# Designs tried in a protein design run: designed miniproteins, single chains, continued (4). Part 55

Each design is a single chain, and the fold is of that chain. pLDDT is the mean over its residues in the fold that is shown.

## One batch from the design tools (miniprotein)

Design m14025
Fold by ESMFold2-Fast:
Structure m14025 (fold): chain A 61 residues (1-61)
Amino acid sequence: GSMGPEILYLQGLGYLRRGDYEKAVPLFEEALKGFEEKYGPDHPLAQEVRRLLEEARRKLG
């Protein structure tokens, strides 16, 4: 089966913690899409993933 947004979010966090921002970004992008589709764009989970995605993108330069 396809991975749910929760699994993608946790994998993205793992890469973020090790400083692998290039791998964290696409995982957070897919997780954000999944959370927005499931719960809506204003949901706390969508907002948190968006915040972490901005952080990871900032670290890439």
Scores: mean pLDDT 85

Design m14026
Fold by ESMFold2-Fast:
Structure m14026 (fold): chain A 86 residues (1-86)
Amino acid sequence: MALSEEQAEAAVATAEAGLAALDAAIAEALAAGYSREEIAEALRRAAEELERLAEAAEAGGHRESAERLRRLAEELRRRAAELAAA
């Protein structure tokens, strides 16, 4: 699957907005009764999806967007590991 330039840019913008809200979203999920492990699993799945979007962006020739998506995926994995360890 190859993304268009518009799709790749939209994916980056959406992922960046999600990361900017991540601490608040985690706090709300914990307050709602979700376990740290459940939230960590959700973040790992989100990171996997960003990795797939990065591959699709790269296939479309959008290497800069692909690199940004991979960095965002790595940050989600780090946050998931921190959350699961707490």
Scores: mean pLDDT 86

Design m14027
Fold by ESMFold2-Fast:
Structure m14027 (fold): chain A 84 residues (1-84)
Amino acid sequence: LDEIIEKARELAKEGKYEEAIKLLREALKKLVEEDAPIEDILRVIDALEEVGDFSLSGLHVHYAVSRVLGESLEEFLEKLREKL
């Protein structure tokens, strides 16, 4: 995961934003499919924001609110799957 995030940051520094976004979105989809830890999923969403893809930023806020309200992890993951 760390290697993929760093590679995406390198691509963004080179001005290859489309490649960086694609790499991170593919990694995010794989993490969701493999039931990866939520912390890893959120790290990729944060990295997407760093390279200029804000389309999923609201999901990070939604997860934080859901934790406070006692909503399940499954509800967050269902919402994320709809976006992918």
Scores: mean pLDDT 71

Design m14028
Fold by ESMFold2-Fast:
Structure m14028 (fold): chain A 54 residues (1-54)
Amino acid sequence: SMDDFLEQARKEAESYLEEIEKRNREAMKKLGLTTPEQQKVFERRREARRAAIR
């Protein structure tokens, strides 16, 4: 059914986005965000951005 197709497409999209996010986090580490304090600041800003979206 269409619902099954959409569910599969959603799961594939979620998996792909998760991989992109992982790559982005690795890029942030290469930019010098290597201390736990810097990583906590990054995580707080990420949560603030997510909350601002909806």
Scores: mean pLDDT 72

Design m14029
Fold by ESMFold2-Fast:
Structure m14029 (fold): chain A 93 residues (1-93)
Amino acid sequence: MKTRKFKLELLELTDETVTLRVTDLETGKSFELTLPLLAPFSVLKDALGKEFGIPKNAVFTLDGLELQDSTGIAYLASLIGLGGSKTLTVTYE
């Protein structure tokens, strides 16, 4: 079993979009992405899979709260807060 940790930062929040910065805490590699506010977490999960090579069956937790594919990006933004950050922990085999 492998565990990776990322820092999620909420950079911008509009009526239609959320802009996040994701930083790999092991490598220091970061990227920014803008997602529709009404998007499910699965959209972010797919982007993380492509950018960091994370398997689709990985389990994601935000400060210990398990994220489902259907969890709303708007809800995640509310948990992080504008200008705030939270740790995303990813576990896979």
Scores: mean pLDDT 85

Design m14030
Fold by ESMFold2-Fast:
Structure m14030 (fold): chain A 86 residues (1-86)
Amino acid sequence: MKLILTLSNMSEEQLQQYLEEAEEYRKKGIEVEVEIEGDTMVITLENLTVEQEIGFILRAIGLELDGAEVKIEREGDTTTITVTLK
């Protein structure tokens, strides 16, 4: 399964944190592509299990509860999560 996570309005600390997490996913055999433009990061994850995908969705919901704006879209085998941080 494929997941595209777009995070915007990120601090420098948040950019570093998500870059470190991307490396953790690579160690687990997940294919990870990261694009950064200013305070926006797009993380593309391929070869996810359903459980891993659900984990990302739950994390995004957690960010929404903390005041972020979150949109989750699903098209076939691709899940897109768009997050605007506070």
Scores: mean pLDDT 83

Design m14031
Fold by ESMFold2-Fast:
Structure m14031 (fold): chain A 55 residues (1-55)
Amino acid sequence: SREAEVEAQLRAVVAEFERGLAELLAQPDTPETRERLVELAREYQARVAALEAAR
């Protein structure tokens, strides 16, 4: 079903976000790393919103 497909995609998006977050948090705290964290969070929010809208 569409719901099951969306749930599977949401799980994948969460896993990708968690991996990206862990990689960035292992980096030194720099302006570049902080900018990448903000961008990663915005991309995650946009992808989640798009998937929820597709239900």
Scores: mean pLDDT 85

Design m14032
Fold by ESMFold2-Fast:
Structure m14032 (fold): chain A 60 residues (1-60)
Amino acid sequence: SKAAENGVRAAEAGNSAAGAAGAHDLRQKGLVTPEAAERAIRAAYAGNAAEAARWLREGA
């Protein structure tokens, strides 16, 4: 979905807070699995934007 794509873009930009917020929003809307959102949030806060983006793509 476009919302999942926007979340992936935020994570890829290396903004940990924006990436985590996007993952939370996608999870709340049911657009990604809870597991994918949780792993993406952890990766974003660890500074690994590529890993965060990967989890959001796979969970969508």
Scores: mean pLDDT 71

Design m14033
Fold by ESMFold2-Fast:
Structure m14033 (fold): chain A 61 residues (1-61)
Amino acid sequence: MSIEEILARIEELIAQLPESLKAGARQLLESVLEASKTQSEAHQRSQLEALLTLLEKELAR
């Protein structure tokens, strides 16, 4: 997946979370993007894929 595709999927999953978890998930996404802004595309993709996996596990219940 491209970074744009991963970001779109993360936004879709955040929209499906309970309201109590949305703010935390958005903060985590912003933190990952800020921390990786000077990193390689591969590193940024890896961090975003890890977040995507965590969100998918939460919604798979």
Scores: mean pLDDT 78

Design m14034
Fold by ESMFold2-Fast:
Structure m14034 (fold): chain A 86 residues (1-86)
Amino acid sequence: MELLERAEELLDEAERLLAEAKEQGGKNVELLDRAEELAQRARELAREALKKATTKEDILRAIGLILRAIGLLFEVELLKKKLEEE
């Protein structure tokens, strides 16, 4: 399913940007914002894929991608909160 592939690509990119932000001490707000935007988009596509999924395998893949996106978004949120606590 193309929606699942696209969601996975966006999530992989978001995870790469988050890793880069962490290497820079987690203080690059631009990288955190971009990772957040891509993760939100990936979650949207995965949710759309879930609605269109007709097989158990596609349903499980969509749920897995949604959970990955939620986890990434939580990590970005925590890093942003640490910056606010200056």
Scores: mean pLDDT 84

Design m14035
Fold by ESMFold2-Fast:
Structure m14035 (fold): chain A 64 residues (1-64)
Amino acid sequence: DLVKKGEEAYKAGKYEEAIKLYEEAIRQNPTAKAYNNLGMAYLKRGELAKAQEYFDKSRKLAIS
């Protein structure tokens, strides 16, 4: 599970690796959880605009 691997990387502080894993997970199966996790990883990297974009995608997918 790529989302789980991304979460492991995120917990280890490997935010760039987490981003790559979450992006790959989304390419295979876009989920609200994967978008939210990607937003969190971008937030940790100080990429606020990217973080907000993915949080918005997560919320929309969870509702839609």
Scores: mean pLDDT 85

Design m14036
Fold by ESMFold2-Fast:
Structure m14036 (fold): chain A 61 residues (1-61)
Amino acid sequence: SMEELERLEREMLRLYLEALAAGDEERVAFLVAKGRQARELIEQGKYEEAMAIMEEAIAEL
């Protein structure tokens, strides 16, 4: 759903800001790459695939 998509986007942003504050360059790069991949899917209307990518990224951290 759109609400779930927004929740995942906020969680990804929060994790990104935490990694940035910690100077964790590897985690920052990982989150940027996964965030971009999800955004590409959203632009294609593939919301379920975008949410899956974000959920997997969050789980891997």
Scores: mean pLDDT 86

Design m14037
Fold by ESMFold2-Fast:
Structure m14037 (fold): chain A 61 residues (1-61)
Amino acid sequence: LTPAQAADLLMANTGLSREQAEEVVRLALAGNDEEAARLLMERGGLSEEQARSAVAFLRSL
């Protein structure tokens, strides 16, 4: 799966910029899921549960 497609999905759900969403995807794919979730909560405004769900989705693709 392309990082660009995953970033597109994150932008639809979070309001992150494209560059921020791409960084989150990179972190999740690198196995750095807690940092990816942190960015989703801190910059994307997601709750802990929403961030965890988003990271799990990225890891499933």
Scores: mean pLDDT 79

Design m14038
Fold by ESMFold2-Fast:
Structure m14038 (fold): chain A 75 residues (1-75)
Amino acid sequence: SPPPVLDVDELIELARQHIETGGTFDATATEEQIAAIPEEELEELRKLALEQMLKKAEAAGDEAAKEHAEKVAAE
């Protein structure tokens, strides 16, 4: 089975950017690269990104970012 073109760190970063920016990706990552990620794997990366976003928002005291991440996680 072929490994993903992007490593785990890059995949998590893409999911995080997609969540935080409402659909914006890394400048070097295209919709084609995102589409190449299996939906189930993308969902797992999305959960990891949401957890990291929540921890970062709590550490920064950013209530709006925390609320946003919690709403996305609840869906």
Scores: mean pLDDT 62

Design m14039
Fold by ESMFold2-Fast:
Structure m14039 (fold): chain A 68 residues (1-68)
Amino acid sequence: MSEEQRELAVRVLTETLGVPEEVAREVVELVAVEGDEEKAIELLREAGVPEDSARSAVEVIRLLAAAG
């Protein structure tokens, strides 16, 4: 995943889902670097994101990471 793709994912999480930037950055790292999707979903839920939205966001980040 490129730096530009990571910054885009962080911005979508912060602007669309209202996630704090620190949490958004940790979520992107958990999915793109560590592959820990369940922990990323848990962090998003703790930040107030509904589980269905959190799972969808994590899946999109995973697909972006797999694409480049």
Scores: mean pLDDT 81

Design m14040
Fold by ESMFold2-Fast:
Structure m14040 (fold): chain A 75 residues (1-75)
Amino acid sequence: MNLRDVILKTLERLAKEGVLSDRQAAAVKAKLENPSMSYAELARQFGLSVRAVSEAVFLVYTEATKEILAQRAKE
């Protein structure tokens, strides 16, 4: 499975569970589509704090990484 697909699936799950707000989910998706965008630009665009953007990005990537490692983990 493509890493991008795992990240997007994780993002959708966290948004559905209410762990991320719709704005935080949109900001993480925008960062994934435009890696050169700064957290300050994303914060301005989505009406979030820089901290909220960085924490959302970190959470989604951490959870996606855990899912990938769990899928690769064999006895």
Scores: mean pLDDT 79

Design m14041
Fold by ESMFold2-Fast:
Structure m14041 (fold): chain A 64 residues (1-64)
Amino acid sequence: SLEEEIARAVNEALAAKQAGDETAYQRSLDRLAELLSKAMNTPVTREEAESVVRTVEAHRASQA
């Protein structure tokens, strides 16, 4: 499903960031932006996708 693809893209972005793999991180953000644009039926930028990843990361850190 689209929701599962979005979740996977977020997890891939976080894993790439943890590994210091900037190329994989940017690729995951581009993919997330495309998936979010499709889900919201509105253009989502890489910067907006990165904001989503940062929000998820901060939330998970506060819960862990």
Scores: mean pLDDT 84

Design m14042
Fold by ESMFold2-Fast:
Structure m14042 (fold): chain A 61 residues (1-61)
Amino acid sequence: TPDQQIAELEARIQALSDELGRLQAELAATTDPARRAELQRRIDELLGEIDRLGREIAALQ
């Protein structure tokens, strides 16, 4: 059902948001430029996925 799909998508967004927080904390503590660039790319990817999932929820209402 749409409600079950929304609940599953919300749970996935929460898990991605938790991972985003961990990566942001690691980025703040990291001074190595190569690692910072890698972390920033991963953060950008997660932000894109969260945004996409949010749009999917909006489409399901």
Scores: mean pLDDT 88

Design m14043
Fold by ESMFold2-Fast:
Parts: sequence; C-alpha cells; structure tokens
Structure m14043 (fold): chain A 89 residues (1-89)
Amino acid sequence: KEEEAEKYVREAYLLLKKKKYEEAIKKAKEALKIDPDNVQAWIIIGEAYLKQKKYEEAIEYYKKALEIDPKNIEAQENLKKAEEELKKA
C-alpha cells in the first residue's frame, strides 16, 4: 500500500545518494508497481539515468512524471537539465 510504496521511494533516494543508480532504479520501480502515480518515484528513476549520462532515458521518465503532475517544478527543471545535457553531448 501507500506506506510500502513510500518505503521503496525512501530506499531508492538513499541508494541514489550513494551513487548506486541501478539499485535506486530497481527500488523506485518497486514503488511504481504499488503506486504508479508516485511522481517522486518517476523523478528518482529519471535522476538515476541523468547521473549515469543516459539522457534519453532520463527525459522519458521526467516526461512521465509531468504527465501525472504537469506543475511539478522539480520534474520541469530536471527535464530541462537533461535536454541541455543531451544537446551538449
């Protein structure tokens, strides 16, 4: 339920801070199996891809977050950052 999804989101965020990007993606995807509308889980996956310089994947996941919450400032800013990095690569 919601508490279990939030636990996976917290675990994913801690893994992201430890630079364990693939493990962070796995935990965030577990949260999305429980709550597919969890915007923060979509953002964490996007950020994990961005940190790995997988810009196309990062853009995809940030766009998904914005489909759920179009006014999410974090997702909007991270999408712009990923698009700028893709242009420079």
Scores: mean pLDDT 87

Design m14044
Fold by ESMFold2-Fast:
Structure m14044 (fold): chain A 56 residues (1-56)
Amino acid sequence: GEAERLREAGAVIEERVRHDPELARRFMALIDAGVTDVREIAERLGIEEALAILDA
């Protein structure tokens, strides 16, 4: 369901951020700006894997 896709996409974002200091800085800047939507975060960070999960 939608909640499961959001959780899986969020996990992909977290894993990518955990292993990439540049992505981590960009991710924190989005959170500081009030961006909390998983899809918008994935789009702005260019994490196509997370977008594919959300579109499934």
Scores: mean pLDDT 84

Design m14045
Fold by ESMFold2-Fast:
Formats: C-alpha cells, structure tokens, sequence
Structure m14045 (fold): chain A 73 residues (1-73)
C-alpha cells in the first residue's frame, strides 16, 4: 500500500534500517518495490539510495534462498 511505501521512505530518511524496515520491504509487491526504487533514484540523496539498495539486496537474497529451498523439497 501507499502507506507502507511512505513509512519505508521515512525510515530511509532517518537511517532506521532495522528489522522493521526489512519486514516492511518484504511485505511490498514487486510493483510497489519498483515504484519505491524509481522514486528514491530521482528524489533522494546518494546515501538514501544506498540504504534502499542495501535493503532491496538483502530481501532479494533471502527470497532467492527461500525459493531454492522450496524447489528442492
């Protein structure tokens, strides 16, 4: 939802990159994640862009591992 995107943007701005930020990002659809990435690319500082990239990379790695495990079971 738009509210989740706004909450993540605030967390990135305030450098609040704990479990709550990761869990919120995981709850976003792929379309919502893409919109968030595009917004941050155009409207945020370099440091805020790096923070979002770190969250995205961690989440995608965890999701890729989970998928690999499911495909083997």
Amino acid sequence: SKKKIEEILEMIKNNELGKKAVDLYKSLSEEEREKLREYVEKNSTKEERIRLHQIDSLVRMEEAIDKLIKERE
Scores: mean pLDDT 79

Design m14046
Fold by ESMFold2-Fast:
Structure m14046 (fold): chain A 58 residues (1-58)
Amino acid sequence: SLALEFAVRETGLSREQIEELLAAETDEELRELAKRYGISYETAKKIRDGALTLEKAF
């Protein structure tokens, strides 16, 4: 989706890494993925929440 492509561009993470962030259902999963990818938890949360918003808005 356009939201996923946008998140890749903004963060430099791969498509697969962004998809894993979007699949995270708990804060614990987001923290684990953020550590694995070398980004902050706050950034990971914004990607998940922002990507869903952009998919609806775009």
Scores: mean pLDDT 70

Design m14047
Fold by ESMFold2-Fast:
Structure m14047 (fold): chain A 68 residues (1-68)
Amino acid sequence: MKLLEERKIGNLIGREYEKDGKKVFAAYKDENTRDESLKIEEKEDGTFYNSKGEKILPEVGEIARAML
């Protein structure tokens, strides 16, 4: 997985990664955190998952994408 971009979004750090030719978006509490409690990943099929592998509501994932 390769980091493509890092952006500050209010009090969160947004990161875009490349994995197997696909873009993955994740938001973190701060730039030093590796705690994935706030990590949201977009899958290839457009569904969103939290750090626990639980599917989250599409509107929550879309808000995270709009902020990133």
Scores: mean pLDDT 62

Design m14048
Fold by ESMFold2-Fast:
Structure m14048 (fold): chain A 89 residues (1-89)
Amino acid sequence: HMEELLKKGKEYYKEGVRAYQNGDYEKAIELFKKAIELFEKALGKDHPFVANAYLMLAEAYRKLGDTEKAIELQKKALEMLSNYIKKKK
């Protein structure tokens, strides 16, 4: 189950990156949100894969002019990474 969730999450992330590179930021947002959901189910909310997907989601919102949302998502990603590091100590 977890391995299948990770594979599907990676596929959505890859499609999201492609959409972002093509300038389709709305599609990138949808795909990164799907990747985040699958990564959270497989790895937990504070995993680096989840944080990386949030950073890409933030960049897509920034490209659409939603700077406030982008900053919010970037802060959330940094908090996730901080929590992950604390669990390792």
Scores: mean pLDDT 86

Design m14050
Fold by ESMFold2-Fast:
Structure m14050 (fold): chain A 75 residues (1-75)
Amino acid sequence: MEKERKEQAEELLREAQRYLDEGDYDKAIELLREAAKLGPPEASAIALYQISQIYRKQGDFEKAEEYLKKALELA
């Protein structure tokens, strides 16, 4: 049960990284949000931190701060 959630979250994080490398930020954020919901706290924190970094790259500093705060809360 716990192991299956970890594996699914890890797979979503890996797939999101592929979209990030391609510059598809919308798709990456979608997958990262799913990883954050399914994963244990450490995987969720990583996903939320990555969403924060994407918003920062897009110039949306308000959303970047919101997601960074959520990531720190789980770390």
Scores: mean pLDDT 81

Design m14051
Fold by ESMFold2-Fast:
Parts: sequence; C-alpha cells; structure tokens
Structure m14051 (fold): chain A 70 residues (1-70)
Amino acid sequence: SAEELVKKAEEYVKKAEEALKAGDGATAIHYAGQAVQYARKAIELGEGELKERAEEAVKRAEEVGRQAGG
C-alpha cells in the first residue's frame, strides 16, 4: 500500500540522516537511495497526505545526498 511505502521511505530517511551524522557518507547515500525508491512508488500510488509525506521524504533524502556528496 502507499502507506506502507511511505513508512518504509521515512525509515530509510531516518537511517540516512543518522549515517550522515555519524560521518558515514557512503551508508548515508545508500539509505537515501532506498528512501527515494520507496517514496517515488508511494507518490505514484498515493494521494493527499500520503503523497505529501512521500514528497517530503524525497526532499529529505536528496538533502542527505547533497551533504554526503559535497
């Protein structure tokens, strides 16, 4: 379901942010990539609040990628 995909995306965003704070950029990028994959699937299936939460997860994951990559 879209809700399960959103929850999975949010879990991977949290793991990506925690890895970034720990100085593990490679792990942060890996988890951010997983978050984007789940969030994009949720955007395709979801509406309203679920779509908004998925879009926020993409935004947060992309921010991790920017900070880890440069």
Scores: mean pLDDT 86

Design m14052
Fold by ESMFold2-Fast:
Structure m14052 (fold): chain A 82 residues (1-82)
Amino acid sequence: EELEKVEKLIEEARRYALEALEALAAGDEEKARELDEKAAEKLKEVMELIAKSKDEELKEKARRMLEELFRELGRRAEEIAA
């Protein structure tokens, strides 16, 4: 299913982004940047799948998953910055 592909890509992006935040917390800015780039590549694939899809339900579900991901990442980034 197209939704399963979107879910897998979002989970891969989440993993890379969380690893990037951990690397940043450890002071490894280069590793954090490389992991952020990998997360961005996965998110780009998600956006391309959404843009090409005619399934409004899939688009709405993907939007909600991305919103939840960005809320989680923002929360974690604030915790690290504090």
Scores: mean pLDDT 82

Design m14053
Fold by ESMFold2-Fast:
Structure m14053 (fold): chain A 55 residues (1-55)
Amino acid sequence: SPEIDALRGRVLALSGELERTVRGIRTPEGEARAVELGDELGRLTDELEALQAQA
């Protein structure tokens, strides 16, 4: 499904950004960004699982 493929791409992209952000965290801004990325990744993962369950 194009929708599932698109969501997988976003999950992979955010996972990579989160890994890089966590490795470089030295500031409160970096910590806040890591939390935001984690929340967004969780939301997209839940959406992906829901779509896969419907397929």
Scores: mean pLDDT 79

Design m14054
Fold by ESMFold2-Fast:
Structure m14054 (fold): chain A 76 residues (1-76)
Amino acid sequence: MEELEKLIKEIEEEIAKLEEEIERLRRELREAEAAGDEARAAELQARIAELELEKEILLGLKGIVVGVKNLILKKE
């Protein structure tokens, strides 16, 4: 049981890191757009999309782990 809680915490920490990176890139994207740098904006959009996809995968994994934990704890 404790192992599932540790996994959830590790996944949450990784998601938090991705969210920080995504926010940094989104801020840079807004700056690039304001400067009219279309090439830079396109690169940043691609990177944001990649990190968003990885975040979605981790959120899905977290949901599965939480679901398994809840099944074990609720169903003896």
Scores: mean pLDDT 83

Design m14055
Fold by ESMFold2-Fast:
Structure m14055 (fold): chain A 106 residues (1-106)
Amino acid sequence: SPEADRQEMIDAIRDALRSVVGMSEEQIDEVIARYESLSVEEKLALVRELAKNEPFSFSGPSLIVARLAQELKGISEEEYRRLAEELDRRWLGEEYAERLLNAKPA
């Protein structure tokens, strides 16, 4: 269901922010609230901005969450990338595996 998908997404954000950058539950709640307050248009605009300055290809949602964490806690560039990578692994685990399988030489 859409509610179950949303909860899975939120749980992934909580776990990644807690494990990768050691955020408090209050800080995690603030990142989630800010992320969910962004419109589709605002999310797309932010992804375009973030992608221009990022040498690695991360998903839009992962870039947005990592930026919000950076603004709230002042995490390092390494922690920013590590967080985006962990979020992609959790959100796109199966899709990422499928993309890797589809990209392998015939």
Scores: mean pLDDT 75

Design m14056
Fold by ESMFold2-Fast:
Structure m14056 (fold): chain A 88 residues (1-88)
Amino acid sequence: MEELKKEAERLKEELEKLIEEYAEILVKGSGDPRLSTLEGAKKYLEDIAEGKKSGEVEPETEGGKKIEEELKELGKRYKELKEEAERL
């Protein structure tokens, strides 16, 4: 059971690292005012990872859709492991 908590923590760190890296890219490449700050970009990516958004505020970058897909996959996996760890 301890392994589930450790795996969830590892995925959380991986997710936070990707959000930070992609937020820097979005701030430089996005024309959306909501993505013009690191805080706004991080919030957008966090919402995508949590499944709260379906890319309605997708930046017009060639990598934007790929970033969204990667975050959705990692976020879903993290959420599932976190919920499973909380049940234990």
Scores: mean pLDDT 66

Design m14057
Fold by ESMFold2-Fast:
Structure m14057 (fold): chain A 72 residues (1-72)
Amino acid sequence: DVDTILKVVRKDLTEYAKELVEKYGVDPEKAEKIVEEALERVRAALEAGDWEGAQAIVKEAIAKLDELAASQ
């Protein structure tokens, strides 16, 4: 069920974003934008049956959050 998977992905990405906000002072609005944009793309990939694409999108979102924390 796509909706069940999206709830799990949302929870995991949101908790990771919160950790980066607390530890590194990341802007919570920028972190939430990355999470929401990733969830929209993950939904599209899952609805297309593209599980590898969905995993790649999650990995890309984590990388974007890490880059935001690194103050590049």
Scores: mean pLDDT 84

Design m14058
Fold by ESMFold2-Fast:
Structure m14058 (fold): chain A 80 residues (1-80)
Amino acid sequence: SAREAALAAGRAALAAAGLTPDSPAVRVLEALAAAPRPLSVEELSERTGLIKPAVRAALRLLERLGLARRLPDGRWEFVL
């Protein structure tokens, strides 16, 4: 699927940037890609087991790389 291809490309981009598969950025990206809807920082923290500051740092990196987007309501979505 397009979503699976986009997730594979996102993982490859993070690996090229020197991040391991267990890094916070990869875990947050996978949680967003697996979700059927946009997620809040709270929901991402609960799903990944990461503290909220780590989730926010991961999301800023993913947004910079074009892999995640912040919505007007403050939730985050995976970019296809």
Scores: mean pLDDT 88

Design m14059
Fold by ESMFold2-Fast:
Structure m14059 (fold): chain A 66 residues (1-66)
Amino acid sequence: SEELIQKAREALENGDYETAVKLAEEAIKRDPTNVEALELLAIAYEKRGETEKARQYRKKMIELFK
């Protein structure tokens, strides 16, 4: 799971937002409370222009710490 986060981060840095989404989604499937994976998904969706999906993942992060 940590390796998935690292690879997703690398994909994001390389502009491969589709791969970043796939890897971060896999990390969330293993741990739905993985804040780093939720953050990476929010950033990747925002970079893809999917603002509503990015907003939903940011809201999920906030709910985990409320």
Scores: mean pLDDT 83

Design m14060
Fold by ESMFold2-Fast:
Structure m14060 (fold): chain A 71 residues (1-71)
Amino acid sequence: MKEELWKEVERALNAMYVYLKVPEIIREVAPNLSDEEIERIRQEAIDLAFEGKSVEEVLEYARKKAEELNK
């Protein structure tokens, strides 16, 4: 019982951290990206965090995706 609740809390904390950090990272590597593109990447990153990807993997995904879209 407590273990399942802890996993839900951990996923929520990871998603919150991703929500706060993804725009910061994108602005650092792709400053010309639009707010709409940043929000799209952030939503994809949050989904990956809820699927059980580590915060590190999710932030790397967001960084690479932003670099690909930054023309």
Scores: mean pLDDT 79

Design m14061
Fold by ESMFold2-Fast:
Structure m14061 (fold): chain A 71 residues (1-71)
Amino acid sequence: MEAERRERIRKEAEEHTKGLEEKIKKASKEEQEKILKKAEEESKKEDEDPFETELAKESAKRLIKAAEEAL
C-alpha cells in the first residue's frame, strides 16, 4: 500500500536526518549553505530503486528545511 510505503520513507528519512539536523544548526553559515546546496542537488537525483529515490528526496527536503531555518 502506498500510504504504508510513504510512512516508512518518512520514518527512515527522520532517523537518517535527525543527527544531521543538529549538526547543521551548529555549523557555520558557510557550511550550512554548502549543505543546503548539496541537499538540493541530491533531491534531483534518481535511483534505480523508487524507494531509495523517494527516501533521498525526503531526506534532502528535511536537510534543506533545517539549513534554511539555521540561516
Scores: mean pLDDT 71

Design m14062
Fold by ESMFold2-Fast:
Structure m14062 (fold): chain A 55 residues (1-55)
Amino acid sequence: ALDKVLEFLKKNPDLEVSAESLEESAGISKEQLKEAVKKGLLEEVAEGKYKYKIP
C-alpha cells in the first residue's frame, strides 16, 4: 500500500495529502508515514499533511 501511495505522490509532487486521507484511501498508518518522512521519501509540510520529497 505505501509503495503505491509513494508512486502516486511522485507523479503529483505538488500535492499535499492528509494522514487521514491516506489512511482512508490506501490504509497507510501514521507510523508508516512517519517512517517515510524519516527515510526522506515524504515531507511533512504541516501537521498531518504530507507531500513527496523531491531530491
Scores: mean pLDDT 76

